# Designed miniproteins, single chains, continued (5), part 66

Each design is a single chain, and the fold is of that chain. pLDDT is the mean over its residues in the fold that is shown.

## One batch from the design tools (miniprotein)

Design m18409
Fold by ESMFold2-Fast:
Structure m18409 (fold): chain A 68 residues (1-68)
Amino acid sequence: MEIFKEIDKLMKEGKIDEAKELLEKFKKEHSEDEQLKLAEQAEKEGLLSGQIQLSFFLMKKAIDKIAE
């Protein structure tokens, strides 16, 4: 959960490039299932970064389903 709080803080401070780097590190260190689970937990805690990541996963899943 700590990483989503850090990303949220960076985004609020306008440090978008640093937030992107931290997000890419998170994606590299976690499986897709772990990424989804952690994004859901972050969204439940009211973190904007968690809401954005969860929305991205839901959109990707919808696109993948259409592409089938």
Scores: mean pLDDT 75

Design m18410
Fold by ESMFold2-Fast:
Structure m18410 (fold): chain A 89 residues (1-89)
Amino acid sequence: KKKEEAEKKIIELLHKASRAFDAGDYETALKYLDEAIKLIKENEISPLTAAVIELHAAVMLTVARRNNAPQELIDALEKLLDAVSEKAA
């Protein structure tokens, strides 16, 4: 139950971060990304969920770099990828 609740919350936070990012609200996107990273580090994540998170993070990072997004957002996306990569393997 705790694992399932954490995975659901992480995915919800990533969806919120993605919507904020698409709207150009980088401050709100950063807030949701930081919460997601914290939950990933503090909880067990299934390999499938980790792979889904990794794919979303990689896409967002590519778009962020292309759009010259703030370095803080790029750093947060790289931290998200680092946090989940170990769990995707």
Scores: mean pLDDT 81

Design m18411
Fold by ESMFold2-Fast:
Structure m18411 (fold): chain A 69 residues (1-69)
Amino acid sequence: QEALDAIAKAADAMAPNATVEALEHLGRAYQAAKEGNYDEAIEHVRRAAELSGDTEAGEQAIKALEKAK
């Protein structure tokens, strides 16, 4: 659940300034992590961070996903 919680926390942090596209990537990351597809989840989190400009929230989620592997 740690990886899922990290993605949800990143979504909450990014939400105030996130585009719909960035939030869609976070949703896809959450689904990929639920399926155990951590590499795919990491790619979606990186894209969301680029689109929203919130690199700190993205880095925290990526670190949690890397540890979940």
Scores: mean pLDDT 78

Design m18412
Fold by ESMFold2-Fast:
Structure m18412 (fold): chain A 100 residues (1-100)
Amino acid sequence: SLEKQQALDEADLKLSIADGWIKYTEKLIEKYKDNPEAVKVLKNLHDQLKTYRKQLEELRGKLKAAKTVEESQKILDEINKLWDEAEKLFEEGLKKVHEL
């Protein structure tokens, strides 16, 4: 359906944004390499973002395979919840680094 395709396109955009966040944390690890506390926070953030990205990729696959509107909606709700958690994690992680 068109609605399912729009949801898949949004999931692909979210994966692209997550890739950008992962690359940005890698740049920050290099920038703050002389600050062990900042590096520790950033490495933890990097690992967690990679975990969220992998979970989002799995959910995107499930969304593509979904056969009913009800199944698609359930998976979309899980994607949105996961994305909200990932955004919060990224924002809070950056705030911690900026305070160091």
Scores: mean pLDDT 90

Design m18413
Fold by ESMFold2-Fast:
Structure m18413 (fold): chain A 55 residues (1-55)
Amino acid sequence: MKEKELEELVEELTRQSDDPVKSAELGRKIGELARERLAKDSSGLSLGRTTKDPP
């Protein structure tokens, strides 16, 4: 549902690429939204965590 917010931030990041400060701030927000999306996706499969130990 919040995929549109993530996409809009990515587009703004591309447009603001000439300003490193703005790009860095947008990158952080994109990262936070991406993490939230992963957590919601794992709700059905409990696949939101990576194993800390190698197999």
Scores: mean pLDDT 65

Design m18414
Fold by ESMFold2-Fast:
Structure m18414 (fold): chain A 78 residues (1-78)
Amino acid sequence: SAEEVLALLREFADLLLAGVPPEEALARVLAAAPPEHQGEVAALFAEFLALMDAYLAAGASREEAIARALAEVEARIA
């Protein structure tokens, strides 16, 4: 469901804010995703990381980049 995906996305953002490496954070949250939706969740999280990287390249702080990427991806899920 959208609520489940949103919860996983928020957990992913929290792990990144706590300093967990993206690959480890992704593996951890994907383990909680339903098997039939893992591909969709992985693609969504790849988009999140691409947005985060773009904001960091534009001079945003790590916290700002995570917050901006989260807001943009959440808007698409809702």
Scores: mean pLDDT 81

Design m18415
Fold by ESMFold2-Fast:
Structure m18415 (fold): chain A 99 residues (1-99)
Amino acid sequence: NAQQEVENALRKALELLKKGDTEAATFALMTVAIAQREGVVLSPEAVELIKEIAKLADEKGDYDTAIALYRAGSEQARRLGLNDVADELEKYAKELEKK
């Protein structure tokens, strides 16, 4: 199941990023981009993982990856009808663009 594979990859990326592997945020972004290109609909849990990874990327100073992840997460949240979550993630991306 492609949806479950993406979710598992995002969980692994979050674990690696927490351990200091800075490449893990970029890996998460690539995973989401490929899933979007292939038309894979992500789960609400995957959107939450994207948000957590983006937040850690921001905390580590990887602003470009954080912005891209927040935007991708916002788009996926909208596809799921989670409009409040989508608006929140879009706001985080816009605030980072001001820095």
Scores: mean pLDDT 87

Design m18416
Fold by ESMFold2-Fast:
Structure m18416 (fold): chain A 55 residues (1-55)
Amino acid sequence: RKELFENLLKSALMTAKEMPDQGSIDVALNSMRRYQGLSEEELEEIRKAIEELLG
């Protein structure tokens, strides 16, 4: 699970760099929730990391 979370975090950060609009970020996070089974806490950690990355 930790490796899965780290890989998904890296993918989310790459998506945010390529498409730094909030709509694209929300779509990526919703896909991770639906298809990878991430918890809301895990999704919040990824969202905060993206917000810090983008400013």
Scores: mean pLDDT 72

Design m18417
Fold by ESMFold2-Fast:
Structure m18417 (fold): chain A 66 residues (1-66)
Amino acid sequence: MRARVEALAEALRAAERSGDASIHPVAARVVEALTAHFGRPHRIVGVRVVEGDDGTPSVAFRFEPV
């Protein structure tokens, strides 16, 4: 499971570097979900992998309104 989380983090970091989430389907989906949740366009500006209380890995990222 950690390999999937790391792959997701890499996809999001690549989208951040390029400034274009549309080049990565996973990154585009995340940006779309953020826009739906907050009701306004958002962009990813920081990505890292974190471990939960039970050692379960997850992706954490920073975002801001466009």
Scores: mean pLDDT 69

Design m18418
Fold by ESMFold2-Fast:
Structure m18418 (fold): chain A 93 residues (1-93)
Amino acid sequence: GRLEELLEEAERLLAQGEALLARAKQLQAEGGSSEEIQALLDEAEALYQEALRLVQEAMRLSENASLEQINRLIALALRAIGGLFDVALLRQQ
């Protein structure tokens, strides 16, 4: 159903954002290109923001959700928020 599709898409976007964030962290630790690091952080931030938007849409459809779906939704929201905090932290360094 639509709720499951939103959860799966949010999971996909979060995994992609987390991979880009990990690459940005690695490049920063190695003294890599600031332009490349900034581009990776910008792309990761956009993916986290889109994932959070999908989670918010899924929340509006959650009236008939299973406990498993509710737990997944909470976990995805926390991952998106955590990713956005990590992006902000890296931008300060």
Scores: mean pLDDT 90

Design m18419
Fold by ESMFold2-Fast:
Structure m18419 (fold): chain A 66 residues (1-66)
Amino acid sequence: SKEEEFNKAIKNVIAAIEAGDVVAARAGLRELIENFPEHREALEAALEALEAGDYDKAIEILKKLL
């Protein structure tokens, strides 16, 4: 389902952040923003936190979407 695809992609982005792979995390968030416009505001907030270096906040925002 679209929800299962979304949840898997969110978990992949969280794993990338936790691994310190900011490039992969940023790419994954941008793809999620494009493919799931209904979650754009939360995903953009997570991307803003990631770009600010606030990885804990980015993960917290993403976990709330699961």
Scores: mean pLDDT 88

Design m18420
Fold by ESMFold2-Fast:
Structure m18420 (fold): chain A 64 residues (1-64)
Amino acid sequence: MLLLATAVRDYTATSPDELTLKKGDKLLIDTAKVTPERAWATSLATGESGWVPNSALGSAGPVE
């Protein structure tokens, strides 16, 4: 299931597998790839995908 989430703060990727975020960015979260620390997200603004810290994500809800 994909969830829609919003970045609550800016985050700069520190590795190639991470996604750079701007506060207010809309993200699709892959619920099959969620850990306690990180989630796999796709930016709706850029189409890029990568790991993001859960602390950078706000409330997540269904895509619809």
Scores: mean pLDDT 76

Design m18421
Fold by ESMFold2-Fast:
Structure m18421 (fold): chain A 61 residues (1-61)
Amino acid sequence: TPEERLIALAQRLSAQEDSLSDETIERFRLVLDEAVRALREGAPRAEIERLLREGERLLAS
């Protein structure tokens, strides 16, 4: 579910924090916040999927 994917991304941030730049961490937190807001507001599934993919991309950089 989108909720499970959000939790997994937050856990990955915690695990990778020492290897990420401050700028990447800040951008990632903004994307997570936007994804949480979109989920709570009942945004289209495609929008939530886009935000989750953006978060995954940031952690892979």
Scores: mean pLDDT 80

Design m18422
Fold by ESMFold2-Fast:
Structure m18422 (fold): chain A 55 residues (1-55)
Amino acid sequence: KKYEEFSKIERELLKAAENGDVEKLDEYIEKLRKYDPGRAPRFERLARLAVEGKK
């Protein structure tokens, strides 16, 4: 399923954000942007907030 791959990438994005791995986080955001360009800004905002919350 398309959503299954999307969910997998989303999970990796959350792990990268929790670990403060900015390089991996950016990589997964790009992957999500390729799946749903219109929703990419939302993912970027959520990931940025998660990383900032860890600082």
Scores: mean pLDDT 68

Design m18423
Fold by ESMFold2-Fast:
Structure m18423 (fold): chain A 64 residues (1-64)
Amino acid sequence: MKRIAVVGAQTEELAKEVGKKAKEKLGADEVIPLVGASSEEARELAKRIERETGAEVGLVGGKT
């Protein structure tokens, strides 16, 4: 079963750094960067991916 991290960040460089840490600390198989996206957009994407794939999805960089 895949673990996917959705990373919200203001820049591509920040998204890469946070994504790398998410892979290392959360054991995420896939990282999906959302540059310039709102917390709401990140949450909706995370829910969609979880629904479509059945993967374990975590949101990183969001408020909750």
Scores: mean pLDDT 72

Design m18424
Fold by ESMFold2-Fast:
Structure m18424 (fold): chain A 80 residues (1-80)
Amino acid sequence: APSPEDLEAEVYLALGEIYLAIGNLDFSKGDYEGAIESYKKAIELFKKAAEVGSPEVRKQAEDNIKYAEEKIKELEEKLK
């Protein structure tokens, strides 16, 4: 049976992925400020998943953090 920590990590990972998807949607619509906000929320959730998660969850969270950070940098360049 999943432990409380395993369930918590999976919930944070899933919520992070939802905010990542919202950020991608906002990006595609030209809402760069909204996209940055959503990517930042995703990063916070992925950091929580990495803190309590298995090595596999931690790697997925870290990969998603890098992706979101790269997207934020791209959007900040567009807002200059």
Scores: mean pLDDT 86

Design m18425
Fold by ESMFold2-Fast:
Structure m18425 (fold): chain A 61 residues (1-61)
Amino acid sequence: SAAAEAARRRARALARAVVRQYRGKMTVDQLIELVAALLAGEVSRETAREAVLEEAKRLGV
C-alpha cells in the first residue's frame, strides 16, 4: 500500500542517517532500537529493523 511504502521510505532515510552517524559507536541491534524508538507510532519495529539491516548490508557491516 502507499502508506506502507511511505513508512519504508521514511525508515530507510532515517536508517541511512543514523547508521552513517553512529556506525562504529553503536551495535546494529542498538541502531535498530534507536530507529524504532525515533519512529515509534509511525513505523513498526520490524520495518525499522529491515531498514537498518539493509543499510548495514549496503555498507558492508
Scores: mean pLDDT 82

Design m18426
Fold by ESMFold2-Fast:
Structure m18426 (fold): chain A 76 residues (1-76)
Amino acid sequence: SLRQKAATYLAAGNIALIAGDVAHELGKKDEAKRDYQIAAELFEKAAEFYRQSGDVDGAKLAEENAKKAREKAEEL
């Protein structure tokens, strides 16, 4: 279902975000930036599927997570 696709992309985005945070703590700024960019793209996909499924709250959460991931990438 679209909602299951959204949840899967959201989970994948969270994993990429954690990978970015770990890379950043290890001083691997280029790897952290790539992981944050991947997280943002995965969260944007989650938001799209949440919107298509009518889950307004899920879409908003995913969009805010995408924005935070983009901001983390830009700060590196």
Scores: mean pLDDT 91

Design m18427
Fold by ESMFold2-Fast:
Structure m18427 (fold): chain A 98 residues (1-98)
Amino acid sequence: MDRKQLEAETLASLAIMAVELGRRANQAVLDADPAAREAYDKAIELVNKGLEAVRQGNYKEAAEYFRKAAETMRAAGPEFDDVARILEKIAEKLEELA
């Protein structure tokens, strides 16, 4: 396997783990606030688009999706700032691979 592709796929897996842990940690927020849930669901859609871009070797496009996901995640509330920060770091690393 190409080292760049392996690194990109590892970063994408870390993004999925971060958003899943963020969901589990903040489930009560998502259950209580429909606006937070909508923003979170939109961020997950963007993460999935980023994963597809990684799978296709489009690291720059993947980085753009993860940055948009981070911004959208912050709109869900300050409880998601740590997840957003992780997504931003992943986007930065993916852009370096492009």
Scores: mean pLDDT 85

Design m18428
Fold by ESMFold2-Fast:
Structure m18428 (fold): chain A 62 residues (1-62)
Amino acid sequence: SAASVAVARHELSRFVAEQRAAGRLEEALAHLERVLKYARETDPEVAAIVEEYIREVRELLA
C-alpha cells in the first residue's frame, strides 16, 4: 500500500543516513540485501524501495 511504501522509505532513509554517519555502509548493504530477499517474497512495492537504497549505498561505497 502507499502507507507501507511511505513508512519503508522513511525508515530506510533514516537507516542509511545513520549507517553512513557511523561509517557502517558495508553492514548497511548486507542488511539491505537481507531485507530485499524477504521483501521480494512479501511486498514488491517495498522491494523496489529497498533496491533504490541498495543502489545508493553501492554508489557511496564505490
Scores: mean pLDDT 84

Design m18429
Fold by ESMFold2-Fast:
Structure m18429 (fold): chain A 56 residues (1-56)
Amino acid sequence: SLEEKANAIVMRKAKEALDADPSGEVIRQAADEGVRLANEYIKLEEEKKKLDELLS
């Protein structure tokens, strides 16, 4: 619930930014950051597997 509320606020803020700046630059930057975080998560999962293999 709290997470859903936070996501709703983020989406509303993004829409307000797009309405104020229709170029969508703010939303584009947010999307780019999301991709970067996803790549970091993948790297951490790979490192975790490597550690599990070393400990096994």
Scores: mean pLDDT 73

Design m18430
Fold by ESMFold2-Fast:
Structure m18430 (fold): chain A 89 residues (1-89)
Amino acid sequence: KKEALMKLMEASVLSLAAATYLSIGDEEKAREYARKAAEKLKELAEELGDEEAVKLAEEAIRLAEEGKPAEEVLRKVGEAEDTAAKKIE
């Protein structure tokens, strides 16, 4: 499923950007990009019918909306990404 792989890659690029911003201390941009990654992962998870990945992505979005630490948001993004990737092969 090439579309699923493309969305996973897009989410991975966004999460890498978030991790990069976090590494240089830019908390706000790290949170912004982690949220964008979570939004892409939610779209992917919904298309795959992966309820667990949807839940993890929604939790990441909520944490970002509440202004929680970018590290915590990114951790949930990683969990959603790992879960969704398993459904793709």
Scores: mean pLDDT 85

Design m18431
Fold by ESMFold2-Fast:
Structure m18431 (fold): chain A 92 residues (1-92)
Amino acid sequence: SELIEQKKYEEAIELLKEQIKKNPSAENWKNLGDVYFELKKYEEAIKAYEKAIELDPDNAEYWRNLGDAYLALGQNKKAQEYYRKAEELDPE
């Protein structure tokens, strides 16, 4: 049910916040952003991805994730800017 799924995501968020408090890492911040993104909490996802980028600014995946979150909010110009940054770091 919707309520059971929501509860599982809330538990994942609390676990990730605890992990970040004990051992802050770009990966843990990115994982927190991913959970917020799945919940369609795009503004919270953006904040978590921005923190991951502060810790590891050369990781192209984090810039792509930030772009995806802005795209989901309908902020197409910002999304394209961050996708360009990701491409500059990891050209395909």
Scores: mean pLDDT 87

Design m18432
Fold by ESMFold2-Fast:
Structure m18432 (fold): chain A 91 residues (1-91)
Amino acid sequence: MRERVEARARELGEKIGKVKGIDPQEVADALVQVAREGMAAGKTEEEILRDLENIAIAALQGASPETIARYAKRAGASDELARKVGEVLSK
């Protein structure tokens, strides 16, 4: 489980970084932290993968930092992490 969700987070981070011109490593690290906090919150592998896809879709569609943060919070991220994810992925 952990290896697959973290690998998917890194793949999505690379795609978002490439498409939006953001540092792919910074995006990947943010999404990996979301996946880890989702696992700590007791989410299943399927739920985490879906949450990461929802965050990626919002970022690629040019959603606001607040909208991206809302998806990260739904994924189980802390308020601090959700804010950071929103700021990083909306660049």
Scores: mean pLDDT 85

Design m18433
Fold by ESMFold2-Fast:
Structure m18433 (fold): chain A 78 residues (1-78)
Amino acid sequence: SFRERARGLAEQAAAVGRERGAAVLRRDAELARAEGTAEGRQLAELAEAAAEALEAGDLEAAAEHIARILELGAQIAA
């Protein structure tokens, strides 16, 4: 499920260090926003929210935001 994958990704990001994991998410948010699309802006907002949750140590909130990213990505790829 998206929640299970998101939890795994949040745990992996935390394992490389919260600040490093958050920096990766923020970089991905910048790239998504630079695409200039509505989908890119939505992905950027979710990635920024996930980065903030990860920095705060809230793995549940980070996983929820990542699950939304995975769900939206699957919809775009379909």
Scores: mean pLDDT 78

Design m18434
Fold by ESMFold2-Fast:
Structure m18434 (fold): chain A 82 residues (1-82)
Amino acid sequence: ETDFEAEVLEALALIYHAITKLSVRRAKTDEEKIKALEWGIEQLEKFRAQLRTLPPSPVTERAIARIDELLAEYKKELEKLK
């Protein structure tokens, strides 16, 4: 049950990652790209927080690590737009 929950949250995070990347790609201005990245960070942090409420397991740890990697990529992109 719990591992399935973690897998679902990871899958949702990846879907939101895809939406964020598409939004950035379609943005015509740096301001629009910043807004898209900020939205993506907000969504991923929400999924990360939900994962952290689950009992510790290799599956939940892997999902959190994956989200942390994506968050680092978004923060790096934001720095490039400053």
Scores: mean pLDDT 86

Design m18435
Fold by ESMFold2-Fast:
Structure m18435 (fold): chain A 73 residues (1-73)
Amino acid sequence: MSPEAKELLEKAEELEKEALRALLQGDSATAIRHAEEAKEVLRELKKVEPSLEEEVERRLQGVDQLIAAARAA
């Protein structure tokens, strides 16, 4: 993949990990914020690297589930 796509993927992975960490620590507000940031990065990744569309859509579903869990907490 391109260097830009790799940077966006790494950024999304970092934000997903921080969102999960916040959720596990009971910080739902921080979890939702990082998850929403991850969604924006994933949408940009899909524009830059369309071949990753399927993976991006799966990751977006995972992030939406995390947001739902944080809101239910």
Scores: mean pLDDT 85

Design m18436
Fold by ESMFold2-Fast:
Structure m18436 (fold): chain A 55 residues (1-55)
Amino acid sequence: SLPSAEEYQELGRRLRDVVEGRLSRAEAERVLEEAIRAFPEEADLFRAMLDAALA
């Protein structure tokens, strides 16, 4: 499904929280799952971002 502009902005904000290490591992994984659901073509990128943030 195509996300709305509001959903894109909210997802972007939450992905920033992941990259900046502001979330617990479980919270970051939930954001990752939502991002992959919205943009499945970018799944490898999102997983790499999570791995880097939690390293």
Scores: mean pLDDT 73

Design m18437
Fold by ESMFold2-Fast:
Structure m18437 (fold): chain A 75 residues (1-75)
Amino acid sequence: MAEELRAEAERLEEEARRAYEEKRYEEAARLVREAGRVAVELLRLEGASEEELERARERTEGLARELLELAEKAR
């Protein structure tokens, strides 16, 4: 159900935010990817096209990559 997927995405986003604030950027990147997967499933249920789903996945990977770059700079 879309409401349950939304709640799951919100929980994962909250965990990612906490990891980011604690400077655990690699963990934040993993959580962002998981939240992105749930968000893509929600978009699919809302009738998004395959192109829209792929763009959403690309945006999620872009954000995760930026978080991993922050982790590298913090070393």
Scores: mean pLDDT 82

Design m18438
Fold by ESMFold2-Fast:
Structure m18438 (fold): chain A 64 residues (1-64)
Amino acid sequence: MEETRASVEELVKQAKEALEKGDKESAKTYAESLRKLADGAEAAGDTETAEEARKKAEEILKEV
């Protein structure tokens, strides 16, 4: 759904801002939230959003 995509984008922005500040703990928290959203999106049948959220979470976790 559009709400879920907007939430994914917002969490990615927050995680990148945290990484820029050197706040790895906050970045990890946002990445975990992205994974939780991905699980919810997949359960709702939105596999596209789920895959994007998981990829973004993995990218963030590589930086922490």
Scores: mean pLDDT 81

Design m18439
Fold by ESMFold2-Fast:
Parts: sequence; structure tokens; C-alpha cells
Structure m18439 (fold): chain A 69 residues (1-69)
Amino acid sequence: SKEEEILETLKKVHELLEEGNNEGAIELVKEALKKFPDNELLKQKLEVLEKYKGLNAEEIERLGTLEQI
């Protein structure tokens, strides 16, 4: 389903961030947005990742819960 594919994408994004691959994580979210352009969760995740480029996955996740649109 659309929801399952989005959740799997977010899981892979988290794994890339744990590996220190912030650019790969951003690219993966952008690719998912090409398939699901109106998905607000993916849009918010991209915004958080671009804003906090250079932070690790745990730092981004913690800050992301405070950065709601």
C-alpha cells in the first residue's frame, strides 16, 4: 500500500542517517516525493533533513518532533 511504501522509505532514510549518509537520505525522500508528491509527511521529513543537514538520525528525529507545520 501507499502507507507501507512511505513507512519503508522513512525506515531506509533513518538507516542512511545512521550510516552518516545525509545526502543519500535527502535523495531518497526526494525520489519518494516524485512518486507521492502530495504526501505531507515526506514533505515535512525533507524540510527537516535539509534544515538540519549534518546532524545524526537521533538528533534529527528528536528535533523533528518539535518542528511541526
Scores: mean pLDDT 73

Design m18440
Fold by ESMFold2-Fast:
Structure m18440 (fold): chain A 109 residues (1-109)
Amino acid sequence: SVLEELQAEYERLKAELDRRIAELKAGPSITDQAVAAIEEAARYFLEKRVDELTKGLSPEARALLRVAAYQALLEGRDTREHFIELARKLGEKYGLPESVLEEVLKAIE
């Protein structure tokens, strides 16, 4: 199902972020360790914010918002405009109805 595909993509992106943070933390670079700490904090606040935003959404809209948010964080571009473009492209890719995209866009207002 589309929901299972979105959930799998969310878990993949989450694991990729975890790997990036772990690699930075394992290195001897003070700068890389500082970046790792910032990314851990960003992930923590992203998870809390996504949980708050998704409380009233359908499972499909919830999954779409999570995937778009993690993709934006991994790309280092977390502007509202970039998030909207990612959500729209993901909605098209997974064949989601426009009502699901509308739920996500309304949640981030």
Scores: mean pLDDT 82

Design m18441
Fold by ESMFold2-Fast:
Structure m18441 (fold): chain A 55 residues (1-55)
Amino acid sequence: LIEKAENYERAGEFALALGDNATAARYYELASQYYEQAGDFERAAKLREKAKELA
């Protein structure tokens, strides 16, 4: 779960660097869901907030 969350978070960062805000938001939302399942609620909340800002 943590590994998947980290992979999606990194994918979101790359999408954001390329200017693809919609794709970045989708990856941050996926990462947030996996962090939440892993019990990392603080990281999940931060990524969900970033996704909302980009949507």
Scores: mean pLDDT 80

Design m18442
Fold by ESMFold2-Fast:
Structure m18442 (fold): chain A 78 residues (1-78)
Amino acid sequence: MAEEAREAAKEGDAKKAAEAAIKAAREVLKIAETLEDMLKAIGLILRAIGAELDGDAKAAAEAAEEAEELKKEIEKKL
């Protein structure tokens, strides 16, 4: 969840923030019915992995927030 990623980012824990972002993007991928939304979810997973490799906990938290917003938008359409 985005809040868990934000808490991890405050602690400077890029790995924990990235794990939260990947979980959020994975939940988007489960409900994605279009190729566009699937590609967006995959892009968020890749951004989270990149942020972890760079030690950028803030970038990982941003990916988690975008995944949460994308999930909300998809759920509104269903």
Scores: mean pLDDT 81

Design m18443
Fold by ESMFold2-Fast:
Structure m18443 (fold): chain A 83 residues (1-83)
Amino acid sequence: ALEEAVERVRAELEEAVAAGELSREEAERLLRLFEEALRLALELGLSPEDARRAAELATQAAAQGRDLREAVREAVELIRKAK
């Protein structure tokens, strides 16, 4: 479910902050990007598992400066093409 995917990513980000790999601010930004990407992927009709994969790809691209909505569309298309 959406909440379970978000909680998993939150736990991973908390571990990265504890390890000194990310600041708290960076972790919070990445979590927000992931939540929005996951919501957009689900709205496009992907299963929860595929939406999670699309959200992970889109969040990485958005963190590097890509537009989040465009990154989600590209990730969704990539996942659909792989099937």
Scores: mean pLDDT 81

Design m18444
Fold by ESMFold2-Fast:
Structure m18444 (fold): chain A 73 residues (1-73)
Amino acid sequence: MKEELKKEAENLIKYAEDVAKELRGQDPETAKRIEELIKKAKEYLEKGDYFNAIVLATLAIMEAALARRELAR
């Protein structure tokens, strides 16, 4: 179970990093907030708190999705 959560956290963090990289050119303020969430998620991952790492990485992804929606308006 914990090993599966670790892989999930790592995958979500990687995806959030890719999205943050794309947003840096379009919305640097949102990219910065997403990068802060990713940084905190990585800290939880290093501590073995995979659940909180997943939560923070998911929040980063959600913020990116909302920013993309707003840019399309």
Scores: mean pLDDT 82

Design m18445
Fold by ESMFold2-Fast:
Structure m18445 (fold): chain A 55 residues (1-55)
Amino acid sequence: SKEALEDIIEELRKAADEEVARLKQTGSPEAVQRADRLRELADKTIEALKKQAEA
């Protein structure tokens, strides 16, 4: 259902935000690069899921 997909989008966004923040707090260059890559992947995935939820 659309509602289930919207819930998945919300959960994914929160999980990604938390992990990105955690990695950035670590302060290592590797962790910061990982955080940036995770953010890009999460944003791309969320955008694709949002398009499906709105269809």
Scores: mean pLDDT 82

Design m18446
Fold by ESMFold2-Fast:
Structure m18446 (fold): chain A 60 residues (1-60)
Amino acid sequence: MTPEEKKEAEEKLKEVEELMKLMDEVVKKFPNGEELAVEIVKLAVEKGLEAAKKKAEELL
C-alpha cells in the first residue's frame, strides 16, 4: 500500500468514526433520533460521509 493510499484510508476511517459519534448524539438528543440516524446513514450512502456529517451537525 502506498503512503498516499494509507493516509486516505486512515482519514476515511476517522470520518466514519466521527459520523458514528454524531449519530449516537442525535439518537440521545431527539425522541425520533433512531429515525434520524437512519436518514443520516442513507445520506452517507447516497451523497457521502461529508454530507452525512453535515446533516448530523445541523441537527445537533
Scores: mean pLDDT 77

